# Designed miniproteins, single chains, continued (5), part 2

Each design is a single chain, and the fold is of that chain. pLDDT is the mean over its residues in the fold that is shown.

## One batch from the design tools (miniprotein)

Design m16036
Fold by ESMFold2-Fast:
Structure m16036 (fold): chain A 76 residues (1-76)
Amino acid sequence: SVEQKLREALELLKSGKVPATTPLSSLGLPTDAKLAVNGQPVKPTTTPAELGLKKGDEVTITVEYQGETFEFKVAL
């Protein structure tokens, strides 16, 4: 399910085990979903490093998929 894949991606981001150069699409996020990080629209190929994210940052991830909107707050 989309929710399960989002939960798994968020846990990988929280754990710090994912390199900053890993594309968001490699975390199992849907490529046809509209993604935003801290209100900034991002591509599925975007990496945390390209967004300037660092350990200790609080980020809001918004996903719009098939008319549903999901918002997650994650501390890195």
Scores: mean pLDDT 66

Design m16037
Fold by ESMFold2-Fast:
Structure m16037 (fold): chain A 85 residues (1-85)
Amino acid sequence: SKKEKAIAFIERVIESLEALAKYYGDPAIKEVIELFRKALEYLKNGDFDKAIEAAQEAIDLARYYGNGPLVNAAEAVLKAIKEAK
């Protein structure tokens, strides 16, 4: 299903960012991962509105830190959630 594909995509994004956070120790990446995990749990429960809110918070946080690649990752997560509706 669209939801299963979105879940798998977000899980892969989290895994990739966890590897980077473990290697570089960047607190911005860790905080964004926690928001992605929140979005993933809401998405698994079918709560698309809360999943979108968590992904939007991740975008705002990544922008605050000035981390362009992290903003791109958060925007991709938001898009995946919206496409899963």
Scores: mean pLDDT 87

Design m16038
Fold by ESMFold2-Fast:
Structure m16038 (fold): chain A 60 residues (1-60)
Amino acid sequence: SLEEAARRVAEASGLSLDAAKGIVQTVRDGLATPEQIGNAVAKATGADPERVAEALREAA
């Protein structure tokens, strides 16, 4: 589900659940890859880009 996916991404990234939902939806719609989002989130938050990308791959 989108909620479970968003929860995993929020946990990996430190982002809010609402932000994580938007990110999961973006990947699901083919607008960005997990790697692209992982790198962008890492640059913005200091999270591990590989961990964020892995959560997105499991969730999408």
Scores: mean pLDDT 81

Design m16039
Fold by ESMFold2-Fast:
Structure m16039 (fold): chain A 75 residues (1-75)
Amino acid sequence: SPEIEELRALFLSPDEERKQLIEAFRKKYNLPDDLPEELVRAIAAARYFLLENPTPEQKALVEKHLAELREKLKK
């Protein structure tokens, strides 16, 4: 799927190309320019998961894990 290919590129691309792809992702989804790369990748992964028609409980679990990741990135 296009979403899994986008996700793979955000994690596996060489550093210079990866930075360009992360910047493009921020612009595509109207994310802050200063949003950490790890959080951008987490959002991409959650977006892919949500496209698989998750239950409300599954959505809440993903949102909880993203919130935990945000807290870790504040360190």
Scores: mean pLDDT 69

Design m16040
Fold by ESMFold2-Fast:
Structure m16040 (fold): chain A 85 residues (1-85)
Amino acid sequence: GSRSAFLGLSGNLLTYLDGLIDYASSLGDQDSVQRLQELKKQVEELRLKVSSIKNPSTDEYYEALDKLTEIQRQADEIQREMDAK
């Protein structure tokens, strides 16, 4: 269901972001570290927001999934920028 999709995707995205932060740190890329930490904060804030809703609607879960997709897109762009160096 929408809730399990949100929890799974947001959890996987946090793991992905942690891996990218470790990679950026190993490269000494402090700009990428800061950008990735901000994306991680956005994922954590989104998880808290969704968990604060007593009865989330399917539409509210889809809105949250759309936001996760945009954060993933930004993380992928940062990964490509790091790999191009």
Scores: mean pLDDT 86

Design m16041
Fold by ESMFold2-Fast:
Structure m16041 (fold): chain A 71 residues (1-71)
Amino acid sequence: SELAELDEEMERLLKEGRYEEGLKLMAEYYERSRELVLRAAEREGIIRTEEERRALEETYERALEEGLKKL
């Protein structure tokens, strides 16, 4: 999957000490992860309106902020 490929490349760059490039891939990973979650929710009928999509986006952003605080 796209996320697995980005994760593997990020780990490789970090192991090589290429931190700036690794952080750039981490940002891309989060952006792609968000889009995949939204697309899956729309496909499964979990979000059907623009309001429901916005609510899921806000929930995802809050979950990411909480996750980053625990790292």
Scores: mean pLDDT 73

Design m16042
Fold by ESMFold2-Fast:
Structure m16042 (fold): chain A 65 residues (1-65)
Amino acid sequence: SAAEDEALAAKSVAAAAEAANKQVFGKPGTGTGTSENGKKAKGIAKSPGGTVTVEAEGSEATVTV
């Protein structure tokens, strides 16, 4: 269903943001990934313990790390 697809896309985008934050722990950084269904996800890490904004094609999510 559309709701399940949306949830999976958001989760994938959040995972990409988490990975990006870990790669630049202590510094602002960006990460890019590809979710299921060929969608692309982009994560931007502000700082550890801060807020990470993640964007996917046609979707967006905010993750607190």
Scores: mean pLDDT 52

Design m16043
Fold by ESMFold2-Fast:
Structure m16043 (fold): chain A 64 residues (1-64)
Amino acid sequence: SPLELIRADPEAAAERVVEAARAGDFATAERLITLMVIEDVPEAVLQRAVDAVRAAARERGYPP
């Protein structure tokens, strides 16, 4: 479960966001980020995930 991963290992959850974003699966990345915000993961972990989504979107030609 994404929620179990976020609660047990927020760092691994952030890595999954990075992988999803790099693969172009922004729906999965956004859902994981939403759950991470609700579960109040450490700000540094959340920021890394958000930055990875922004970078991947920019690389694919979406506005930052």
Scores: mean pLDDT 82

Design m16044
Fold by ESMFold2-Fast:
Structure m16044 (fold): chain A 100 residues (1-100)
Amino acid sequence: MLSPVERARLYLRLATHEVKEAVRNNVPLEEVEKGLEKFKEQVEADPSLSPELQALLNEYLDRLYETLKENENAPKEEQIKKIDEEEARALARLDALAAA
């Protein structure tokens, strides 16, 4: 069984992967928003996640949506680059919480 931090990292990586695939496959922003809401429901329903981990993941899911919205007219490569930058920031925050 995964630790709470490992489980949070898995949710983060899975959401990032799904969003990148949506960008590559020209999925409409409205459908991506629905997918991210399903991830939020899974995070909030997971009793193994602390409130701090749930908050970090919910903030990250919101930031992924805002990043796509802000860059909707940008080339796919630029959108993916911005998503990778957001993932790196979220992973760093998760590692900091794990060290505390």
Scores: mean pLDDT 86

Design m16045
Fold by ESMFold2-Fast:
Structure m16045 (fold): chain A 95 residues (1-95)
Amino acid sequence: SMAEEARELLRRAAEVLKEASKYFKQGNIEEAIKKLKEAMDLLSRAAELYPEHDEEVAVLIIGAAVLITHPGTPEDAAKYAEFLAERAEKLAEEI
């Protein structure tokens, strides 16, 4: 079903956001940004398949975009990426 596919995309986005966090902790900003962009693509696809949570998914996409443009310190960026991952996992559980 579209709901099952959206759930899988949200779970995959969460894992990619966790990888972005690891790259920020390592100081590999280029790879972290690449992972954030991959997560944004997965989140956008999930919102298209299950629009009932589109506003909540949009907040996660905006969060990832802010990290790309204004990451702050690598430690703070890593913590925020982990927060976004936890939110994506929670949304997957609600589908």
Scores: mean pLDDT 89

Design m16046
Fold by ESMFold2-Fast:
Structure m16046 (fold): chain A 82 residues (1-82)
Amino acid sequence: GAEIETALETISSLLKEAGFTEEAVDNAVEGLKILVEENGLTASQLKKIASNVKEALEEGKTPEEIAEVLSLAVKEAVEKVK
């Protein structure tokens, strides 16, 4: 729904600000869309992922560190749904 699309756009924007390539951003967003469809990831969980990425960006973390934060947040969200 609209809330999921808004959360995905927020994550996309934050990853671009963090210095990720367009290809890496597209791959991350596509992966999250698959998790929404296959694992039932909610808009609330996507907003939490966006919040974690934003916090890491505001702390001045590197793209590599932000990728790790994103990966961990996604893993935690998927485990909570299962």
Scores: mean pLDDT 82

Design m16047
Fold by ESMFold2-Fast:
Structure m16047 (fold): chain A 120 residues (1-120)
Amino acid sequence: SMETIEEAKAIALEALKELEKYSKQIAEIAEMPKEIVEKYEKEVEKIRKEIENAKTLEEVREEFLKFYKLLEELAGEGVDRAEKKNDWESLLEIHKIWEKIQEIITETELKLEGLLNEEK
């Protein structure tokens, strides 16, 4: 239903907003170049618009999974940069942030799956 789609969008967009705080922390800890951060922010904005324009729950979920992949790539680059600098303190901090990210992702996916099951 349209109501269920709007609920799914709200869930995904709220999770994206919360996860953007953690992605910014990872970028700052890893001292990521401005160009990489700007490219990431541009792709996130594109995904946000795709979620807002989604016509099905499946489209909301697929766009959220694309966001997760981008976030995983950003975190992976942060880890690589910390390792190259032998900055084990920053590496540990990124891992702790990543655990919090995984909790939010898991909770969001479970909520979206719940909505998909209600439409069956």
Scores: mean pLDDT 87

Design m16048
Fold by ESMFold2-Fast:
Structure m16048 (fold): chain A 74 residues (1-74)
Amino acid sequence: ALSAAEREALLAEAVALAVEFNRAYREGRPVSELEAILRRLEAVRARLDPGTAEARFVDAMVAEGRRRIAEARA
């Protein structure tokens, strides 16, 4: 199991990646760049313990990122 400090660090990294994704999306950056940021966010999610509040929060960020990429591909 992850320590509280490790969970906090992973959550902070996920938030930073979500901010980076939203900025890239607003700036009209290529879908390939959005996909690269989303892959990094998914990697952070994979390191969180399932069933935690932090994991659910990052799952929501990943789901939003996937929706925005699908819209950009349409």
Scores: mean pLDDT 86

Design m16049
Fold by ESMFold2-Fast:
Structure m16049 (fold): chain A 79 residues (1-79)
Amino acid sequence: SMEELKKKIEELEKDLQSRVDAFRAQAKAAGVSDEEIDEVLAATPLPAPPSGRDRLAYLAIEYYKKGDLSKAKQYIDSL
């Protein structure tokens, strides 16, 4: 259903955001500035190194935002 797809996308967005937040916290603890962290995240929207799962999750979210629900579901089913 569309509701089930939406829920899965929201869960993937929260998981990716949690990983970005964890990367930021770790980098700040190491003395890296917020400006440098923002530049790294602007260059790659995924925490480095991105896993195959992270890439599939990112693609699912991006296609969902574009309204391509068929491709979004295909990437979710590949997780």
Scores: mean pLDDT 73

Design m16050
Fold by ESMFold2-Fast:
Structure m16050 (fold): chain A 64 residues (1-64)
Amino acid sequence: SLADLHVRTAKALIEMAKKYKEAGNKEEADFYVELAKRHLERAQAAGADPDVVEELKKEIEKIK
């Protein structure tokens, strides 16, 4: 589904953000966080499971 595609994309972007944060590259980490947030908003609008969306939003907050 479109929702599932956006969830999977957000997960991949979150993993990229974590790698850049670990490497000390805040600019790239912030860029991938913003992309992940956009995909989560699209997933939510497309009817993604609210519990999955909330879990991934919490993962994003941990990256900051």
Scores: mean pLDDT 87

Design m16051
Fold by ESMFold2-Fast:
Structure m16051 (fold): chain A 80 residues (1-80)
Amino acid sequence: MVEKQLELLREIAREVAKRTGLSEKQALIVVSMLVDRGADNVSPEELARAAGISVGTARKAKKVATPLVEELKKEHPELV
């Protein structure tokens, strides 16, 4: 991952962490998976396993992160 791209993902991860109560590391995993694969292609169960969180928490994190990821995707088409 390019350093500048990682920094952008970290910024979004901090916002997701604040809204969901996740750690920055857990939020970064969620955000990264949604960016890499698209929200429609990632299940809450898959996010839960990758981030080490409950499926319920993963559903909430996905709902919060999806609009932030879609905005990033529009501003940075190279992440599609």
Scores: mean pLDDT 79

Design m16052
Fold by ESMFold2-Fast:
Structure m16052 (fold): chain A 82 residues (1-82)
Amino acid sequence: MTVLDEAQRKAAEATAKELGKQAEYDTMLRNDEALRETGVLVLRAPDDTTRADLDEIREAAEKLGLKFELEFSEAARAAIAA
């Protein structure tokens, strides 16, 4: 479990670097007790998140055996719909 948690964190950090939001994702992961208990990755999407970014995050989570759930702002939802 500890090794899996570290791998999950590293995958999220790599994704955050791609999106330019490393500090935000690091803070989210530090506070996500549910990730350790349920294996569900909850990610707050930046306003500039694209459909391709979501597909990459989902694929990374699936490779780690995680269920993926994403929280959107109104702006991020609009960008994905475009």
Scores: mean pLDDT 56

Design m16053
Fold by ESMFold2-Fast:
Structure m16053 (fold): chain A 74 residues (1-74)
Amino acid sequence: MLLSLEEVEELVEEVIERIKTASEEEANKLIQELGKILREFIKANPEYEEKVLELEKRVVGAYAEHQERLAALR
């Protein structure tokens, strides 16, 4: 897969926004699909590994906050 770093950053921002309104099942699917894309991107572009790990940390944070919100509703 040929993605630019800019496209990866845009995809990360899109996923973070989508997680905010997603069900638990939808959020899990978004994280899994994004994780696969990020792993493939690092494999093809190892020079961007640190930048991608920073982006992944932001996504993990957004996912954790969303899980806390869903848990509070139970």
Scores: mean pLDDT 79

Design m16054
Fold by ESMFold2-Fast:
Structure m16054 (fold): chain A 81 residues (1-81)
Amino acid sequence: SLDDVLESLKQLLESLRDAGVLSDELYDRLIALIDQALAGKISMDELIAELEAIAAETENPRARVIILWIVRELRRFVESY
């Protein structure tokens, strides 16, 4: 389900924060967006748009690539419907 995908992404992001790939500030921002989507406060299209905006502002190439990968996976999930 979409909720299972979003929960798995939260666990991935926590692991990446713990490994020092994501800053605490970036991690908190990403988790807040995913939590808003899980609560039904934002649409999937809004989540994807906000993640793309964050990726564009992200100076760390490794963190940027990860966010863009998440965007592509979420788009594929939406398009498979």
Scores: mean pLDDT 86

Design m16055
Fold by ESMFold2-Fast:
Formats: structure tokens, C-alpha cells, sequence
Structure m16055 (fold): chain A 103 residues (1-103)
């Protein structure tokens, strides 16, 4: 099972730096939210490539729906740094990254 987390950045270098500083905090929040010992979390890294819409839909189907609706406090904090204003709707996936095991 997979949870893919990537945000559409605003393009502001300061927001990108904030995201880099908060990666570990985001991982901890995702761990609390997912509550699945077999979940694999994909988190943003230095290399930035867009994700296909098909991959976004698969991520949601595999249990990322809560993140899409802004249910994760950590994900919302990162989204607020990378996108203008608070996020209550779908989170856009723009980057595929190396897989991280939570727990």
C-alpha cells in the first residue's frame, strides 16, 4: 500500500526552503495519520518532476484520500508554506520521490 505526498509549490525559494526544513515533521505527522504498518510514504525530494493524473488518482485510491481533504495537520502545514492560504480541498501531486518506510 502506498501514500504519495507531494505539493504544487508556489515557486517561491523561501517556501521551498521551509518545505525542506519540515520534511521530518511531515513524516512524523503522516505516520500518525496513516495508521497502517505496511504503508510506504513517498515524500518530496530535491528532484522535482510532475506526477501524472493517473498516479494522483491511484494515490488517493490507496489511502491518500485523507491527505487530499486536508485531514493531516502536517500536510496542511507544508501546503500552507508552499501554496497561498490554508488548504481544505484536494492537494495537488507534482513530484514523485524516493520511498520512505514509516515504522
Amino acid sequence: MKTIVALLPEGDPENLALFEERKEELLAEIGRYVADPNATVLVAENSRIPLSQELNKEALALGAEGFRTGASAGLRAIAEGLEPGPVKGPIKFVKKVEALSVR
Scores: mean pLDDT 39

Design m16056
Fold by ESMFold2-Fast:
Structure m16056 (fold): chain A 75 residues (1-75)
Amino acid sequence: GLDELRRHLDELIDAGDFELAYNAARVAVQATPLSPEARQAAEKHLADFETAIKNGDKEAARASLDALVDVLRAA
């Protein structure tokens, strides 16, 4: 479920496997049925996550993924 996904993404971020974390999050967004508004929010959080990982900011990356998972959970 989404709790297992969040834990897995946190483990990937801690390991520095940013590309795997990004791809796992992107696949989750594509696989989840979302309203247009929820999809736009999810894609924004995914973009914020990509920016955070490019900057090496693990805390910002986790915050963006937390927001993303919350959007997916509310769907």
Scores: mean pLDDT 84

Design m16057
Fold by ESMFold2-Fast:
Structure m16057 (fold): chain A 68 residues (1-68)
Amino acid sequence: HLPRFEAKIEELDENTVKVTATAPTLDDAQTAYDLLVGILKAEGYELVEERVEVAPDGTYTVTAIFKK
């Protein structure tokens, strides 16, 4: 079983995006999330909502909504 590493930006509408970063540790998830946040802030997006969740398999997911 390989650790799950996933980081993505999903466009919800023309001014709203969802960021998801998943990793086996909070530090890894946070690092991936911070990279994506840097890109979005450079493009004029602002943070609206952020949460951290732990799955039953022990993986950490950081999820956030950004708007222009």
Scores: mean pLDDT 81

Design m16058
Fold by ESMFold2-Fast:
Structure m16058 (fold): chain A 62 residues (1-62)
Amino acid sequence: GPDGERSARAGAEAGAAGDAAAASTAGYHMFQLTGNPDARRAAEAGAAGDAAAASRYAKRAA
């Protein structure tokens, strides 16, 4: 739904900007809303400091 799409976009944009912590937070929020496993992967990648991977997974979850 719109909230999941918005969180996915926020995660992708944060990851692209190099903000791994923001990408992780957006990924967790998206996972809570949608249950999408790619949202969980985005959150885990962001938490590990991999902003590029977080962005990639967030885009897949959208």
Scores: mean pLDDT 73

Design m16059
Fold by ESMFold2-Fast:
Structure m16059 (fold): chain A 77 residues (1-77)
Amino acid sequence: SDNAKLEEVKKRIEELIKKMEEYWKESGYKPNLTPLQKAVIIVKRLVKEGYDLDLVIKAASEIFGVSEEEIRKALEA
């Protein structure tokens, strides 16, 4: 099911968010990142890990509350 794949990707994104927040806390939190900037970082990482780009963008859009179109444009910059 495409919905099952989407939920697996969303679960992986939530795991990465927790690890990133922990890392920033330990290293001295510096950047005030927007939801869009966080979404782009997560998308790039998961695509590098071999996840499907369209599924990752859709999952990140739902988790960060940013549009899929905004994420796609930011990835091209």
Scores: mean pLDDT 81

Design m16060
Fold by ESMFold2-Fast:
Structure m16060 (fold): chain A 82 residues (1-82)
Amino acid sequence: SEAEARERAAREAAARRAAEEAERRRRFDLRVGWTEEGAEIREAEAFLREQGLDEEAFRRALREDYEESLARARALVEEARA
């Protein structure tokens, strides 16, 4: 039935999204561990923790949009140092 086909498509879409998210997390972990950007991310995380802000939300934002979230974190750290 169409309802069964729709449910199957929804389950496949959810599984694909979960797999894509897992791949992004793996790539993110590698980048954080190996790059100069990884050092900047760790500095931003330490800053957020020190200010009592939610570092888990920051990590989720990085997985969604790495470049934009990293740029915002850099700006936040620089503003705090000014």
Scores: mean pLDDT 68

Design m16061
Fold by ESMFold2-Fast:
Structure m16061 (fold): chain A 93 residues (1-93)
Amino acid sequence: GAVEGGRKAIEGGLGAAKSGTGKGLSGGIAAALSGAGAIFMAEVLGDKEGAGISARSAGLSALSAAKYSTGEGKEKALKGAKEAFEGGELALK
């Protein structure tokens, strides 16, 4: 769910940040922070709605990072975005 999506958004966001500058770097950092927020809300606060919203935000940032990244960083960001959106949708239902 949102925790798995958050973890993948952190992995993808950091991968994109390593290869990206400007929007790729900022998007990658934003994806990692929102992914960490999703994990925190789910695991520490027990806030499923907040976790789902944060996971969706991580997915959007990971897509932005993927657009401005190359190679393995782009692939990880795309995978992170997909799993973050899927986890967010499951948490919000």
Scores: mean pLDDT 78

Design m16062
Fold by ESMFold2-Fast:
Structure m16062 (fold): chain A 87 residues (1-87)
Amino acid sequence: MEGEQRLYELGKASSPVGYSLALTIAGMARSSPEATRRAGKSLVEWMGKQTPEDQRVAAESARIAAEYYPENREAFLEAAKGLEELL
């Protein structure tokens, strides 16, 4: 609950893309590690077309998810690294 609340507040404060992203990451956190890793790769590809501001919010959101969803931590850290490489 706390991780989802923090992601929601971050997304809501940023932009419509940030809000959509927070919902996407919350959904990924409820998936298996393999499914989350695949979704993370798709997220990085999608974010490659977005603004640097949205890319930073995405990277921060993935790192927050890695802290609060330890079962998917490795997948979220891989996504965060991919997002940070877009910057």
Scores: mean pLDDT 73

Design m16063
Fold by ESMFold2-Fast:
Structure m16063 (fold): chain A 69 residues (1-69)
Amino acid sequence: SDDQRRQMIQNMGDYMINQANSQGNQQMAQQIQQLTTQAISAINNGDYDSYGSFMRQIYDISSNMQRSS
């Protein structure tokens, strides 16, 4: 459901923001915050194309965080 999607995005975003902040990367934390907010907004508007685009960007950041450690 859309409620479950919103909860998953928020939880994932919060986790990634905490990781970025723990590394002193405030710019990355801000970027993740913006993308999670935009992804949730896209779901609320039924804009699943934009939702998919924002999710890809979040996953790209997540992958890059894993490669840099």
Scores: mean pLDDT 83

Design m16064
Fold by ESMFold2-Fast:
Structure m16064 (fold): chain A 57 residues (1-57)
Amino acid sequence: AQAAKNATILAIVQDLLDINGSAVNTALIKAAINAALAAGSISAATKDAIIAMINAL
């Protein structure tokens, strides 16, 4: 259920980071993640995991 959706979202975000790594605006990605959290599309744990990936860029 929610865990499976979170895993799918993480996979999509990882693909986007792989495609746009050198051209990615980290502020834009963070804004999109915050919007997804506000919409209830992701959990706080998923947000934390994505932020950790962004910080690795």
Scores: mean pLDDT 68

Design m16065
Fold by ESMFold2-Fast:
Structure m16065 (fold): chain A 88 residues (1-88)
Amino acid sequence: MTKVIVRVLLTRDSIEVEVVSAETGEVLARVVLKAPPSVERAVEAALRAVEQSGGEVEKIIVLAEPQLGEEVKRALEEALGVPVELIT
């Protein structure tokens, strides 16, 4: 089973999720939402991207402002049960 890393980028007006192969770095799935980020939207986008990839999630990386980033990190840890790293 392919191990994947999920990258979640939150901007002021968008949510971008990329699922990449942990072995090759190849992008296996990408979901982009052009809407103000929220915890619910970020979790939904991440779950959709993971489903499209068919991979086993090893790690999630969240790139966001600290306040929203911490909430999204917690929600993703609860939803997927894997380590989440927040980069601000």
Scores: mean pLDDT 86

Design m16066
Fold by ESMFold2-Fast:
Structure m16066 (fold): chain A 67 residues (1-67)
Amino acid sequence: MSEDTKIMLLVLDKAEKEGRLGDASEGLSRFYRMKRQGKSLEEILDELKKENPYMAKLFEEALKEVK
């Protein structure tokens, strides 16, 4: 399974348990768009923290588990 798939599943699982799947869907879409644009993980996380601090936290947790 790709690292991207693992991150997606971890973020979705956490958000589902917290009743925030809408935030997860938006955050995942934005994360992968920025990644495809060649932005670094630091740049992506900074943008997510600015727009949706909750999603930034979920991505940081997922990235820590995948690495």
Scores: mean pLDDT 77

Design m16067
Fold by ESMFold2-Fast:
Structure m16067 (fold): chain A 97 residues (1-97)
Amino acid sequence: MTLDVKNLDEAQEISLEVIAQDLVKELSVDELYERIKKSLKSVIEKLKKSEPNEDEKSAIQGLILLTEYILKLTDFPEEKKKEILELIKEVKELLNK
């Protein structure tokens, strides 16, 4: 597999979209919701205790992007979608201080 270094960012975005598609196919809406909620809450607790380094910030941004792709691909009940969006907002606020 030959990847042009100039297209690395595009390849990373495509990779996250493919991962989101696979998760949506393999997991139920309830399983996706519980896994997303657990991951975002874990990130929130960590961010409240310590300032993230650059690698941690990149990983958290990747998690947010992956979650946003899952929300686009899956029709979540409004209450569950709202809760996930509120958790994403809290993560973004903590990430930006």
Scores: mean pLDDT 76

Design m16068
Fold by ESMFold2-Fast:
Formats: C-alpha cells, structure tokens, sequence
Structure m16068 (fold): chain A 75 residues (1-75)
C-alpha cells in the first residue's frame, strides 16, 4: 500500500539520521530521526493491512527508543 511504502521510506530516513547523529553527536539529527519515526507511525496507522501496520509501528518505536537513549547519553 502507499501508506506502508511511505512508512518504510520514513523509517529508512530515520535510521540514516540516527546513524549520522550517533556518529557526529549532532542532537539536531537525532531530533530529526525522532520526527521521522513519528511520521512513520502516522503513515503505518493508515496501512490497510493491520499486520504490516503493526510491524512498521514497532520498528518506528524501536528507532524512537534508540534515539531517546542516545540523546539522553549525549546530554
């Protein structure tokens, strides 16, 4: 579905931002990763396949958890 594809794209962008933020210590990249993960959750909730939507939401929450922990470690 278009919603699932949008969520996957946002998750890929969030992972790249998180990796860059971790490598550079750039809090703005970590914040962008959190924002993209939140957008991915919204997109995943619109997916017609509930199983696919749930898996994508779970991935987004894992990215958000890692980003939050990393931000806490840097601060």
Amino acid sequence: SAAAEEARRLLEEARELLEEGERTGDLSKIQEALEKAGEAVRAAKRAPDATVGRELIEEAFEIARRATELRRKIL
Scores: mean pLDDT 87

Design m16069
Fold by ESMFold2-Fast:
Structure m16069 (fold): chain A 80 residues (1-80)
Amino acid sequence: MKKIALVLPVSEEESEEAVEAAIERGKALAEAKGHEPVVVRVHIPGPLTDESAQAALPEIQAAIDAALAAGADAVLPVPR
């Protein structure tokens, strides 16, 4: 099975239940395609907005690069 990194931007204002639900959806999608999911959380301070997401782009890119270096075959952004 190929390893797929699920990159999940996480706002500090989100509940753990909402974050876990998003992770579970992403894992189900990866597993349905026959891939092994690896969850990568990127912390976003404050609410998730276009501006905070843009400010987090360098950290998201670093997380993607680190996941690929650790043996992930592909990256899938988790829908929010």
Scores: mean pLDDT 75

Design m16070
Fold by ESMFold2-Fast:
Structure m16070 (fold): chain A 73 residues (1-73)
Amino acid sequence: MSEEELDDEVKLALAELIAAVGLNHFRRTGDRDGALADLEKAREVAEQIKNPKLREEGLRIIDDAEARVDAAA
């Protein structure tokens, strides 16, 4: 069984990566719907984090990414 500590850190890293990919996709293509779909996937991963501080950090990164997409609209 995977360690729960590594699982939370891995989920945070994955959420950050998906959010970064979504922002990069939006900046390169202008595909807002695609970017928001990627950010939604990142949010689902962040919501699975059991550690409350890491979960809050992940959700903050995604909220910032969504705000950047919205500001460009």
Scores: mean pLDDT 79

Design m16071
Fold by ESMFold2-Fast:
Structure m16071 (fold): chain A 79 residues (1-79)
Amino acid sequence: SERAALAAEATRAVSAETGRLVIEGGFGPVGLSVNVAAQLGANFLAVDVDPKVAKEKYEAAKPIAKKYGIKLYEKVLKL
């Protein structure tokens, strides 16, 4: 889908900038996705086409990101 393709592109861009694997949690529970990122030593990208949903994902990921020293990013996609 267009949304999935844009999310994948944003995730690749952040991975390239940071030099570490980044995991995007766009289609599942953010808590699960950020914990997977922590176990893999990856950073996390909270991304959505809706700014409110992107912010909710970012806030949900904060406690786990802080605990495991993961870099946390937020991006709103334009369709």
Scores: mean pLDDT 68

